Designed miniproteins, single chains. Designs and how they scored, part 70

Each design is a single chain, and the fold is of that chain. pLDDT is the mean over its residues in the fold that is shown.

## One batch from the design tools (miniprotein)

Design m2418
Fold by ESMFold2-Fast:
Structure m2418 (fold): chain A 87 residues (1-87)
Amino acid sequence: GMKEYRIILRATEDLDKEKLEELIEKIKSVEGVYSAEFEEPIPEKVKKGEIIKIIVKMEDDEEILEKVKKTVESIPGVELLGVYKLK
C-alpha cells in the first residue's frame, strides 16, 4: 500500500529556487517514493530559519522511510524537524 507523510524542515541558510528544486529531486530519487511536493507555494527564496513542509507519498515500507530521512539529513541547508504520518 501507499503511505503519505508530512516532512517538516527548517532552512539553515537562505535557499534559492534551484536549491529548493534539488531538495525535492533528491527525495524523489529514493526508490519506492512515488511523489514529493511542497505542501504550500514556495517563494523564489526561503530565508534562514523559515519552515519548509513537504508531502511525500511512498511505498508502505519502513526501510524506504528511513532512507528518505537519511536523504533529507544529507542535504545541506536544511534541518529535519519532524515526520508525520498522514495516511
Scores: mean pLDDT 84

Design m2419
Fold by ESMFold2-Fast:
Structure m2419 (fold): chain A 76 residues (1-76)
Amino acid sequence: MAKELLDKAIEAARQGRTFEAAVYASEAIEAVRSLPKPNPKVVELLRQASAAMAAGDPERAIELIEQAKKELDKWE
């Protein structure tokens, strides 16, 4: 579930839909927080990605989301 939201966030960011990408990233943060052992590094990476999107840097946001996906592979 969380990885699907991250994939949608990356896709939206690549298309310049930064608001939609931020919504998907926020939904992914909630999904990660709902895990029995939420990975704080994943949450922090997604918060940084949301900040990058708000700053108009979708390329950096995509990089941070890809790092968060890699961290999730260790838990899912």
Scores: mean pLDDT 77

Design m2420
Fold by ESMFold2-Fast:
Structure m2420 (fold): chain A 60 residues (1-60)
Amino acid sequence: MKENEEKLLKEIEKKIDSLPEDATPQEVARAIQEVIEKSDVPLTPELRKKIKELLEKYAK
């Protein structure tokens, strides 16, 4: 995986960890989207799959 993609995934995980334990799925999804928009990293199909896996893990 490209270094920029790995860095983005780590930033997403860090942002999720900063949210309250009772954060709603919508709040988690919004936080992830904010990190993606800020990073300006192109969303490859592989990166989208990994982001979806994080959403399914933390936004349920």
Scores: mean pLDDT 74

Design m2421
Fold by ESMFold2-Fast:
Structure m2421 (fold): chain A 86 residues (1-86)
Amino acid sequence: SEKEELLKRIEEIEKRAEEVLEKAKELPDVQQELTDLANAALASASMARQYIETGTEEGLKRAEEGVRAAEEKVEEAMRLAEQAKK
């Protein structure tokens, strides 16, 4: 179902955000930026979970928006972390 797919995407966001926070510990030049992006992604994921719990069609649409925003922030953070290693 759409709800199950969104919850799986949220779990992946949470996992990847934790990976970003670990990478940030070793990258002092971008540590704050990575931490801010990871925390913003986790906040968006948390809000998405709340929207899913409403059980409404509008809630699911807002959750999908939040999931997309969180995925974008995690992807940006992962890109920055990779570039900082070079």
Scores: mean pLDDT 87

Design m2422
Fold by ESMFold2-Fast:
Structure m2422 (fold): chain A 136 residues (1-136)
Amino acid sequence: SLTDEQIYEQLKKAFPFLTAEQIAIEILRGAILEYERLIEEVKKMKTPEDAKKLVERAIQSEEAFLKIIDALYKHAGLSEEIYRVLKEAEEQALKIFKDALEKGYTPEEVAKRFEEVKELYQKALDEVQKIAESLR
């Protein structure tokens, strides 16, 4: 596994001219697009077992996003306010996904959960963009 500093170094190579806030915005936009893809994929599924695998994949993506946010906060000077918004959205998303796994949701119900998380992330993106503008 990579350390927070090693994650930050990889992010700096991928986004050499972006601020911590801009990197957070780009990653959050990518997460929203990934949930659009996951919604389309789960709608093609027929069994709760197949839907469970997508939820497990979503949890792994959330854990990866959390490590990126922590690295930006600890090493790149990500603002406290933006860090808080992103952590709250991640905690809510993980709670939704853990509940979906425990209840053995159908593909249709998992699609609804992915739509809820996408909406949480869209609201977080809107808030983060406003905070980033206020820091100029």
Scores: mean pLDDT 85

Design m2423
Fold by ESMFold2-Fast:
Structure m2423 (fold): chain A 77 residues (1-77)
Amino acid sequence: MKYTVAVVRKDGSVEIYEFDSVEEVSEYIEKAAKDPEVALIGVESEGKVSFFPMRPGMSQEEIDEYAALAKKALEEK
């Protein structure tokens, strides 16, 4: 199964990575959660997209804006 991960940073930049297993995705998310510049992670698998806010205290508006950036990057790959 393929997993595509979009990492959204606080400056609005997006990085795309591909992983072969959910275990690899989970390990990467734990690592990214330790990086204070990472705002949100989007994960796509088999057409399903899930979003993971990485910072406490973000407003719903900020979460929605970062999620929109992740979704756009995942759709344009």
Scores: mean pLDDT 79

Design m2424
Fold by ESMFold2-Fast:
Structure m2424 (fold): chain A 112 residues (1-112)
Amino acid sequence: SDNEFLQAVLALDKEKLIELVGEENKDLVEEFVKTANEVIESLKKAPDAKIILKYVKLLLELAKLAKAPRVVEIVEKYLPKIEEAVKNNDNITAQLIYGQLVRDLVENAVTY
């Protein structure tokens, strides 16, 4: 469950994410993929802590729906740090924490 969910998240595999969280949550998956692409684009220009926070909150909801407890634990570790960065309007710190979150997720994905 965790491995399949992590691979689908990292690949932005919409169809697989819908399969894992249920068809009733299709709109949530579409919002997540759109937000993930907004984060990727913002990292090339001007990082936005609010977009990063939206991404992390959506990821947490999808992880809970997909029954991915290891991903939930990792995301919950980083969420309060990103919330603080948004409160302080600190886009650079939010970008750094996002990078740490993605690294932690990749390290926890089974590669075989």
Scores: mean pLDDT 86

Design m2425
Fold by ESMFold2-Fast:
Structure m2425 (fold): chain A 63 residues (1-63)
Amino acid sequence: SGIQQALKEIDKVSSQTLDLEELLEKWREILLKYAPKELQQEIAALSDSELLAYIEKLRQKYS
């Protein structure tokens, strides 16, 4: 699924970038690229802390 591909790209970026603020920006871009249209508004509206929680939830669901 697109979300599984997004999580793979997130993991790749996480190994390359140590700054949390930069990571969150890149994670949001990756999620928006692969997310279904119905979820794009929700993801775009998430705060940084909400985005982190959302990614953790996705990892739990797809691990």
Scores: mean pLDDT 78

Design m2426
Fold by ESMFold2-Fast:
Structure m2426 (fold): chain A 119 residues (1-119)
Amino acid sequence: LEEKKKEAKEVLETSDDPEEKARAYLTLGEIYYEEGDLDGAIEYYKKALELTDDPLIKARAYLGLARVYIEKGDLESASKYLNLAEEYARQIEDFEERREILREITDLSVELLHEIVSK
């Protein structure tokens, strides 16, 4: 994780390409989520969303936000971001990438339902 974190930060310092920076922010959001820094993850996912129109990056960022909000117990925000993730995932042209992300969205939808019915 530390090596990937360093690589992502280096891209942010050296690249002038918004799409490369968006991917770096997405990677940082994922790393901060894995480290348990939920607020840090939210900030980086939002920064990724500001820099790109790529449906793959947007779907990934919204899926990440949905995961964070499930962990925070904000199931309304989690549901909102999960719906946005699905909207952008369906715009992905590559069949395998679209299928993989829709599969992850379905898995998280089941997790969200378990959280709702367990309350």
Scores: mean pLDDT 86

Design m2427
Fold by ESMFold2-Fast:
Structure m2427 (fold): chain A 59 residues (1-59)
Amino acid sequence: SMDDEAAKEVGEKGGKALKAGDYEGAIEVGREGISTGLRTGAGVAGAAVLQEALKLMKE
C-alpha cells in the first residue's frame, strides 16, 4: 500500500543516515516521518528511526 511504501522509504533513508553515522540526519528523517502523523506508516517508521538514533548515540 502507499502507507507501506512511505514507511519503507522513511526506514531506508533513516537506516542509511544511521549507517553513515549521521545521527542529526537520521533524527530529521524521523521527525519528518512523525510530522505526517503518529498513526501513519511514515510516522511509525519515523519514530523507529528516531529511537535507533538515540540508542546508537548512547553507545
Scores: mean pLDDT 77

Design m2428
Fold by ESMFold2-Fast:
Structure m2428 (fold): chain A 88 residues (1-88)
Amino acid sequence: MDEQLRQDVNDAMKDIIRSVADLAGEREGKKDAWRQIADLLIQSLDAKAQGNDEEAKKLRIEAYQLEYDTSENPKAREWAKAKIEELK
């Protein structure tokens, strides 16, 4: 029932996701890929806020799969793989 607090938390999380993706994309020269990862994570947050848990899960798996395919950091890839397996 605290819709305002839920909205404020979601907005803060979206800002963090965008900032991290922008920095990673600029650093790695993969701006389009990291923007797509951010967009999928943001869509997942919106779907969960709307009560669509299955859509949120699907979008999150897709985001982590893209991070696995995009990232050159082995630790980031292993983390993304673990998250995909956890969500299946």
Scores: mean pLDDT 79

Design m2429
Fold by ESMFold2-Fast:
Structure m2429 (fold): chain A 77 residues (1-77)
Amino acid sequence: SLHPLLEPLAQIQQLLAQAGASKSKSEAMALLDQAEQLLAQTQQTVEDLAAEVPDYLKQLFADLQAQIAALRAKLEA
């Protein structure tokens, strides 16, 4: 069951959308920091619940981390 992951995953996506739409660099950076923290907490929850993390979740987490990094790079330009 992925029920414990649905809300944090949706929240991470919402934070990324808000960061991308933000009119303030400082606000966008704060939203990305929140997304990174929530992603780290979600990864820890998966590790605590499963003896082995499924490959599709590893890929999803890598993709979310890459999206955060790409948005940070745009804000630094």
Scores: mean pLDDT 82

Design m2430
Fold by ESMFold2-Fast:
Structure m2430 (fold): chain A 60 residues (1-60)
Amino acid sequence: PLDWRSLTPEQVRALLDATVEAFNEAAKEAKEKGLSVIEFWKLAADRMVERERALRAALA
């Protein structure tokens, strides 16, 4: 897991922005597929995990 203490203020902002984008992407997909609220939350969580992995890889 990504350690918040190791992030710069700019990286924290980027992570927050990526989180908002992940939720918006998940919401769009949920509307298109007619997903339930629980399925939407699972999709949003998966998208957030992918964004964290991408950020961690970029910081390596």
Scores: mean pLDDT 77

Design m2431
Fold by ESMFold2-Fast:
Structure m2431 (fold): chain A 60 residues (1-60)
Amino acid sequence: AEDARRAAEAARASGTAAGAAASAWEQGKVMGPDGFRGALEAAETGDAEAGVRGAERGAE
C-alpha cells in the first residue's frame, strides 16, 4: 500500500498526467479533437486514482 501510494502520488504530482496527455494528443490526431480530450482525461484520473485505490484494497 505505502509503496503504491507513494508511486501514485509522485506520478500525479510529478506530471505523469502530462505524459499521458501528450500520448493522448498524438493518438487523438488520428481520431479527432474530441477523442484525444476524453482519452487524456480518463488516463489522468483513472490511471492515478484507480492505482491508489486498487493498491490500498490489495494490500489491506
Scores: mean pLDDT 52

Design m2432
Fold by ESMFold2-Fast:
Structure m2432 (fold): chain A 83 residues (1-83)
Amino acid sequence: MKEYYLETGEKTLELGKKFMYEPSGENPFDYGKEAGEGVLEAQERAEREGRKLADTVSEEELKEYAEKIIEEIAQKYIELGEK
């Protein structure tokens, strides 16, 4: 179980970093519009803040964000799984 959360966290961080730093010709937020409402809302929020957020976000901040996401996901699984 512990290994599962560690692996998921590492994959989440790696995918997030790849999405941010991959030299795509198109804005990844454009893909989000087709992916669904949640992603669309996140895109609109990011566009409001502008590219300044991207310039400010460091690898350390991205890691902290991933850890927070993993904690939230873990709590959801605990509620669902019950011991």
Scores: mean pLDDT 47

Design m2433
Fold by ESMFold2-Fast:
Order: structure tokens, then sequence, then C-alpha cells
Structure m2433 (fold): chain A 66 residues (1-66)
């Protein structure tokens, strides 16, 4: 589903950002909420949860279909 695809893309973005910071060995699952909020803020987004950020990505994907 589009939701599952958005979540997978979000996980890849988090992993890529961690690798760019030299933290490739940090478990994404252990830091997902904290890391997601930090990444979102650095890109100009204000989100309070992983689900909220995933919805934002899903909305962007939907806009590309219009």
Amino acid sequence: SQREEAIAKLNELVRADLEAQGKADVPVDDYIEEVVKKIAKSKGYEVESFEEFAELIEEEMEELRK
C-alpha cells in the first residue's frame, strides 16, 4: 500500500541521515522517534510523532500523482 511504501521510504531516509552523520552502526529502530523528530526539524518540519511524519511523506507522494 502507499502507506507501507511511505513508511519504508521514511526508514530509508532516517538510515541515510544517520550514515551521513557517521552513525551507520546506530540501530534505527532504537532511535526512530527521536531521530525522526530531529531530521524533520532540520528540514523545516514540526512533527510530534513518526506517524505524523509518515503522513507528510504520504501527502507529498499523493501530490505527485495529481
Scores: mean pLDDT 66

Design m2434
Fold by ESMFold2-Fast:
Structure m2434 (fold): chain A 82 residues (1-82)
Amino acid sequence: SAAAERERELRRAELLVGVFEGVMEIAIAVGKRTKVPKEELIELIKKTAEKFKEWVRETHPYAEEVVRRIDEIVERKLKEVE
């Protein structure tokens, strides 16, 4: 049914966003602990986000909504690092 398909896609989107947020959290924690310069950590965050967005665009039917949520996470995480 259309409802079941929508629920599956929403669950998939939540998983993708959750995975990305987890990766960002680990990258920031490791970067801070290993004393990586803030500029290098910012570059890593941005490069990781671009690669993840590219993968999402190739694999997810509602890619642009997921990409928008990824961009929101990036903005929040960059504020945490800066």
Scores: mean pLDDT 81

Design m2435
Fold by ESMFold2-Fast:
Structure m2435 (fold): chain A 63 residues (1-63)
Amino acid sequence: TDEGIAEYQEVLDSLSPRQAEVARLASQGYSLGEIASRLGISTSTVGKLLTEISRILADRFGK
């Protein structure tokens, strides 16, 4: 993992591989459509994964 980005490391450690990829791209400023295109999935799937990530972050990190 990249030690220079502690928040990013904590997020990745808490997520599945697919959720981690979506979280990484979102943190880098990619749009929903760009993430979908890069990962070869639908925008609906990206939206679902972002919702799941938000729930995990709320439960795990309280923020």
Scores: mean pLDDT 72

Design m2436
Fold by ESMFold2-Fast:
Structure m2436 (fold): chain A 68 residues (1-68)
Amino acid sequence: MPSDKEILERLRAIMFEGFRAGASDAELRARLRAELDRLYPEASEETKETVLASFLGSRAFLRARAAA
């Protein structure tokens, strides 16, 4: 599996771009899920939800949201 840092960096980049483009929360979540499905198609739903929950609770996510 990729490291939490690598996943966080990719998801953070996608979300920052989404916020700059004015994407909705629903669109951002869909985009993040699509990227996880692309990178880790074999990963379980539990694993994907854990990664998303960890990312959404991160300082980087909160900072990006505040900047938008």
Scores: mean pLDDT 67

Design m2437
Fold by ESMFold2-Fast:
Structure m2437 (fold): chain A 75 residues (1-75)
Amino acid sequence: MEEAQRKQEVMLRMAELANRIRAAIPSLTPEQQEQARKLEQELRQTMIDLATGKISVDEAEKRLAELEREAEALL
């Protein structure tokens, strides 16, 4: 039960990050837009991997933290 709550929280954080990246894309340079699209693809893959049980919640949190840092540096 606790793990299911953590999984839902991570999925919500990923969805929020995806929305932030999408909202920023029109304001970015073409090079930054390509980097943003790669981040969206990595984020989407991480969400799928977590949803299908391919990765643990702990691994998803680790990947999300890296994606959040990359997005902060880009946006």
Scores: mean pLDDT 82

Design m2438
Fold by ESMFold2-Fast:
Structure m2438 (fold): chain A 86 residues (1-86)
Amino acid sequence: MEFVEKAIEEIEELNKNYSKATPEEKARLDAKRQEIVEELKKNKPSLTPKEQEIVDKLLEAFESDPATQIRLLEEVKKEIEKLKNG
């Protein structure tokens, strides 16, 4: 699930930068967020059913309000960690 972990890290970095961003920087960050979402959707069909559930939850996080997004991202990280250890 390397690409999912990368997507989470990239989104968290985008969110961190977004709060201090200019309107021009926000447009760039929004475009990058959309690129990450499209990459996740493109790779989803090649995954196991369990991994697809994790991707679906991550996509839901990206469409959520900031507080819900943080919570869902933490849940996704825990699910990925369980897959690596189980």
Scores: mean pLDDT 78

Design m2439
Fold by ESMFold2-Fast:
Parts: sequence; C-alpha cells; structure tokens
Structure m2439 (fold): chain A 83 residues (1-83)
Amino acid sequence: KEELKKKADEKMKEARDAFLQGNYPEALRLAIEAAKLYEKAGDYQNAGDAYLFASRLAEILGDKETAEQYRKKAEELFKKWKE
C-alpha cells in the first residue's frame, strides 16, 4: 500500500518536472502512470488530482476527447474519496 503511494509520488514528481520543461507528452504519460498507482493504493484524492493534471495536459496537446475522459475519471474518484 505505502510502496504504491511512494511510486505514484515519484511518478507525479517526474510528471510535474516534465511539465515545467515543456515536455507535455511525457508529463501526460507519467501523470497517467501515477494516477493508476494511486488508484491501486486506494488513494482516490491523489488519483483524482493526477487524472485532472492528465486532462489539462491532453487539452494543451489538443486532444479534447482524452481530456474530457480523464476529467470525468477524476470526478468519479473524488466522489469515492468523499465517501
């Protein structure tokens, strides 16, 4: 459980670093990997945050369909976190 969260945190840091360097495709890939690891750990808040970041990156890349899919995924995860 804790190991999955640590791996997700590492991936999310790498995703943010890639974003700051302007490497949006790499940031998107890493954010999705982090989100999936957070989901496996049951960390729905951080999983939702990671999917929102992925949605924003997909929007920047011009992929509105993928952006909307990840936005909806984040909303469902935030609902699970609130319960």
Scores: mean pLDDT 86

Design m2440
Fold by ESMFold2-Fast:
Structure m2440 (fold): chain A 94 residues (1-94)
Amino acid sequence: IENLKEEVNKIPEEELVKRLEEKIEEMKKDMTGENAWEVLFLLEKILEKGSREQLEEALPLAEEAVELFEKSSNEKLVERARELLEELKKKLGL
C-alpha cells in the first residue's frame, strides 16, 4: 500500500487522469486490491493537485470506480471511493 502511494506521488500532474483511466480499465479486467488502492490514491492526488479541467475529466472516472467497487466484497473501498467522489463534486460546485 505505501509503495503504491509513493509511485502515485511520482506521477506528473498532467498524467494523473490518463493513469486513472488506465487503472480503471485494468480493474474492469481484474478487481485486485492493488488496482483498487492505486485508483483511490490517484483520485486523492487529482483532488489535491489537479486543475479544474483535470477534476472535470476525473468525475466520470470516479463515478465508474464507485460502480466497480460496489461489485467488490470490500465495503471500505466503496465508502472511500464515494467520499472522494463527493469531494470531487463539491470542488466542481455540483
Scores: mean pLDDT 79

Design m2441
Fold by ESMFold2-Fast:
Structure m2441 (fold): chain A 68 residues (1-68)
Amino acid sequence: SEGDILSAKIALREAVEAGAISEEEAREILELIDQQDFAGALEKLERLHRERPHPALAAAIAAVRRVL
């Protein structure tokens, strides 16, 4: 849903602001979301969360999973 996509974008913004991911990492994931490649977005989010666990990344993962 559009609400889940918005939730994912908000969570990505929070992850950048918290320093959990870079602006470039967030941009790559946002490009995948805009292309409707939710599987690709999820793969990148899960990798980043595995490397650097953060609540905002967990929230983004949950939002993308709801779109799938």
Scores: mean pLDDT 87

Design m2442
Fold by ESMFold2-Fast:
Structure m2442 (fold): chain A 89 residues (1-89)
Amino acid sequence: MFYLLRTPEGKLILVIDVSEPLSEYDLTLALMGAAALASLTDVEEIIIVTKPENREDAERLKEMAEGLGVPVRVVVEDIEKAMEGLTEV
């Protein structure tokens, strides 16, 4: 799932939920979705939120998404906790 959120500073962030394992197909769809949102919005950072067991899939998506020209990072956290203090756009 994708979330477009603003930080308290007004920075637009794209959050990608990778709490479940991703197939090659899921990785491709997630990358395409991230690319579309990054090109259509003023996204300044992509945050990939994952569980420890799915970290490899999250890191693969990060490597693929780095080509979008937006900073990307992986956070091992519950999605609800990762989104605390952020406002939906």
Scores: mean pLDDT 79

Design m2443
Fold by ESMFold2-Fast:
Structure m2443 (fold): chain A 62 residues (1-62)
Amino acid sequence: GSKEIILEFLKTATPQELSPVLALLDDENREKLLSAANAQEAADVLSALPKDKLEQVLALIN
């Protein structure tokens, strides 16, 4: 599912690979993602995005 794809990306992504995802987010979700203690917590933030934003994230990481 989409959460599994996001989690695998977050486990392997460098800060440079994460940068386009951060640029896609609003300030509130960007702060939440940057404050995440681990890949699972970060995946929970991205998975909780509105459908349109979640689809844009999935398009970037595939």
Scores: mean pLDDT 81

Design m2444
Fold by ESMFold2-Fast:
Structure m2444 (fold): chain A 94 residues (1-94)
Amino acid sequence: SLEDELRAVLEEFVARAEEIIAETEDPVLKERMRESVRRVEELARRAIEERNEELQRTMIRSLRSVLAYTDETKDPELFMMLTEILARELEELL
């Protein structure tokens, strides 16, 4: 189902975030990443609870994009930039 697909992609996204955060030494960047991840998790929860299929589909595509861009580099600044942009764009759909 669309909900199951979103949950699976979100789990992969959170796992990637945890890897990047663990490798990051800057405490300010770590906290910014944790906060952005929390925002994405909350948006996913709302997309599922509100049965917003458009938001669910958009989140699946966006999360897969972030995973693809960070697969080879695991750059914390790139991950942060992409995650903040994603959270902001998704919040505009609510």
Scores: mean pLDDT 86

Design m2445
Fold by ESMFold2-Fast:
Structure m2445 (fold): chain A 74 residues (1-74)
Amino acid sequence: MKKRTYVTELTTSDGKKFTLEIEVTEDGKARAKIYDENGQLVGEGEGETPREAAEKAIEDVAKKLGIPVSSFKG
């Protein structure tokens, strides 16, 4: 099974940095993982598209950190 991985940086309005990793499987499903500046997994999400997976992962991080989704900029 071949996977395609996309990595990008997310920054919050207060200047905190996160790494967003999106993995797309060969059947087109997507999984997103968000890591904090220390490399800890702080959020994840899955979806039928990379965008949906990323949105779910951002929501998961927002809930765990107690901040609004609107704080994230990428």
Scores: mean pLDDT 76

Design m2446
Fold by ESMFold2-Fast:
Structure m2446 (fold): chain A 87 residues (1-87)
Amino acid sequence: MTAEEIEKQKLLLEAIEKVKEAIEAWRAGKLEEMRKYLEEARELFEKAGADEKEKKEFEALEKLLLGEELEDDEISKEVKKALAESE
């Protein structure tokens, strides 16, 4: 792998950790901390060059955590299921 590929992989791992922190903050009722972690995760995904599927999965998770209605698509359904199973 090139150095650029390794850097992008590290950014993706950091983004996933921020998503995990956002979910934990959401469960604790810390909505301000949840929003901060979601913003940090979004920036890391964008910097890593996330594809449309990864962006859609993140947007679906963000909407779910904020209590907004999810799109009636396969990706949104998978994200909702994953979050429910992680409880």
Scores: mean pLDDT 73

Design m2447
Fold by ESMFold2-Fast:
Structure m2447 (fold): chain A 115 residues (1-115)
Amino acid sequence: SMAARDAAAQARALEIGKELLGDDVPERVKLFAGTLYAIARGEGPIAPAAFGSDEELRKAYEELIKLLKEMGLPDEAIEGVRLFYEALLGRATPEEVERAMENIRKAFEFLKKKK
C-alpha cells in the first residue's frame, strides 16, 4: 500500500539523517536531511507528505540550515538546502534543483566520511 511505502521511505530517511547528523537532533530535521540526501543521490523521491504539514516542513528546513552553519558546511551546501525547500514549494526550476542536488550530495558525502 502507499501508506506502507511512505512509512518505509520515512524510516530509511531517518536512518540516513541519523548517520549524517547524529541522534541528538529532532526527528523532523533527520527526516529532511535524509530525504534531501537520498534525492541528491538519485535514489528516488521520499514523499514530502512525510513531513505532515507546511509548518513542520518549514521548521525542519530552518533547523537544518542552523545545524549546517554550525557544522561549518560551505555556503553552496546551504544554498542547496534552500533551493530544495523552494522546489518543494514549487518555486525553483529543475535546472536549479539539479545543480543544488549535486552540491548537497558532495557536502553530505564529505560530512559522512569525516564522521
Scores: mean pLDDT 72

Design m2448
Fold by ESMFold2-Fast:
Order: sequence, then structure tokens, then C-alpha cells
Structure m2448 (fold): chain A 62 residues (1-62)
Amino acid sequence: MKPTVEQVVQELNQLRAQGASPEEIRAYADTLLAENPDWSDVEKESVRSVTDHLVRQVERER
């Protein structure tokens, strides 16, 4: 089933909550962006923005 941007954002937050590394969070987001080229620029930007925010939070905790 094709994921919605909202579901992807939720999954990224779940990965963060489960202790995923910045590298794992970025890899997951990059894979989903590549698999969903039909998302709008706004939707892709939303996923990237959330990914960057979560990565910064994890890096701050190191």
C-alpha cells in the first residue's frame, strides 16, 4: 500500500522514539522520497523538514 506523507512523518517520529540513529532516520526518509516521486514538492519538503528536525534532536542528545 502506498504511504501517505502523514504516515511517513508518523513513522519517522516512531523511529526517533525507538532510538534510531540520525543515519537510519535519513536513510528511511531518502528511500521513501525515492519510492514516491509523485509526491508534490510541498509534500517532499514536509518529509525533508521533519527528517532534518528529528536528526538535529538526535545529534543534540549525543
Scores: mean pLDDT 77

Design m2449
Fold by ESMFold2-Fast:
Order: structure tokens, then C-alpha cells, then sequence
Structure m2449 (fold): chain A 81 residues (1-81)
């Protein structure tokens, strides 16, 4: 369903990207989706990863790293519950 579609797109970004910010954002997004098993969490993670990719393409690395850190914070919150 929706969860599997979002995971497939995140895994595609992880395989096709060459940028470490985008790669790490996708890895965190995949882990969040797998741990929560929540389609809305997976879709939000995918949107953040796609935004990070656009920011990297625009040379806005600080903003892109900020999105990666937000994803990491969300993952840590899930692991600590």
C-alpha cells in the first residue's frame, strides 16, 4: 500500500544518489518507516528527503543538513519510546 510505495521511493533515492547528505537522509527515512510501520511517517520522511535533494542541487547545504538532523531526531524519539 502507501507505506510500501514510500519505502520503494526512499530505497530508490538511496541507491541512485551520490550525495552523502541525501544518502544519509534516505537511510534515516527508511529506518523511521520500518520502525514505525506508519505510512504517514514514511511519506513525510520521503518529502523531507526529496526536499534535501533539491536543497543540495541548489547548493543550500546548511538547510539540507538541517532536514537530515530533523529526521535523525525523529528516529531517536521513536527508539527512546
Amino acid sequence: GELEKALKELEKILKESKDPIVINSARIGIELAKMTKDADVAKESLELVKEAEKLVEQGKYEKAIGLTLRLLGDLLDVELQ
Scores: mean pLDDT 86

Design m2450
Fold by ESMFold2-Fast:
Structure m2450 (fold): chain A 87 residues (1-87)
Amino acid sequence: SVDIYAKLKNPSTLTAADLLSAIGQKDFKAVEEILKHLSPEELRSIPQISGAIAALMEYLGLTIPQALKALFPDIPESILKKIEEKL
């Protein structure tokens, strides 16, 4: 709770790179906590830090949640829905 409060005071400490790292590690508990505090602007910046996601969006017309599912098929649908709701 104290750590969450500290993140809320400075939400810029959490970045899209932190989210992608947690997804890649399959730490979906950390992903859910990061998503509670990550700005929609940081979520929209994912294609700027992941060339693979940018390519899927550009060439296949995928959304960010769809591109994430394509690269990381183990992502729970509940997490993808939370990302979509934040965008």
Scores: mean pLDDT 79

Design m2451
Fold by ESMFold2-Fast:
Structure m2451 (fold): chain A 74 residues (1-74)
Amino acid sequence: MEKEKLKKEIREEVEKRKAGLEELVKNNPLEPETREYAEKQFAESEKKLDEEIEEAVDDPSVGLAEEVKERKAK
């Protein structure tokens, strides 16, 4: 339970940051290259994190999730 809640929080925080960035990019009509670059960057990072979390669902907090938790605490 705790670990699932932690994974959800990590994912939500990443999505929040992404949503904020998307709003900023949408509000600012940046050059297509800059906009696509930013979108690819956070989309790729988020997708990798999401896949890692889903694949590691059977393995409780394998590596990334635990490490992020420690960094988030301090």
Scores: mean pLDDT 62

Design m2452
Fold by ESMFold2-Fast:
Structure m2452 (fold): chain A 100 residues (1-100)
Amino acid sequence: SEKERLRAAIENFLSLFKLSEETKETKIRILMLIYEEAPSQKEIAEKLGLSQSTVSRYLKELLKMLGAKSRKELIEAFKDPEKGIELVDPVAHLKRVVLG
């Protein structure tokens, strides 16, 4: 299943960073919501029981971690599970950070 492959790829990618389990799970949920529903920041906040400021902070952190330039780029990447998996690929990420 594409959804399960994408979730596993996101979990593996986020495990490269020193995050608390709570922060990691919240970031996984945000990316999976983007994949499933392409929600607004307000809708993410409502669905996850977070403040809009907390969601804004997590989105900024995710954009930086993934090398995405905007929320629009992130949403477009996660509409297709294969593109989402490519974006969270640790080898592709390392090439972007070290060689890009």
Scores: mean pLDDT 77

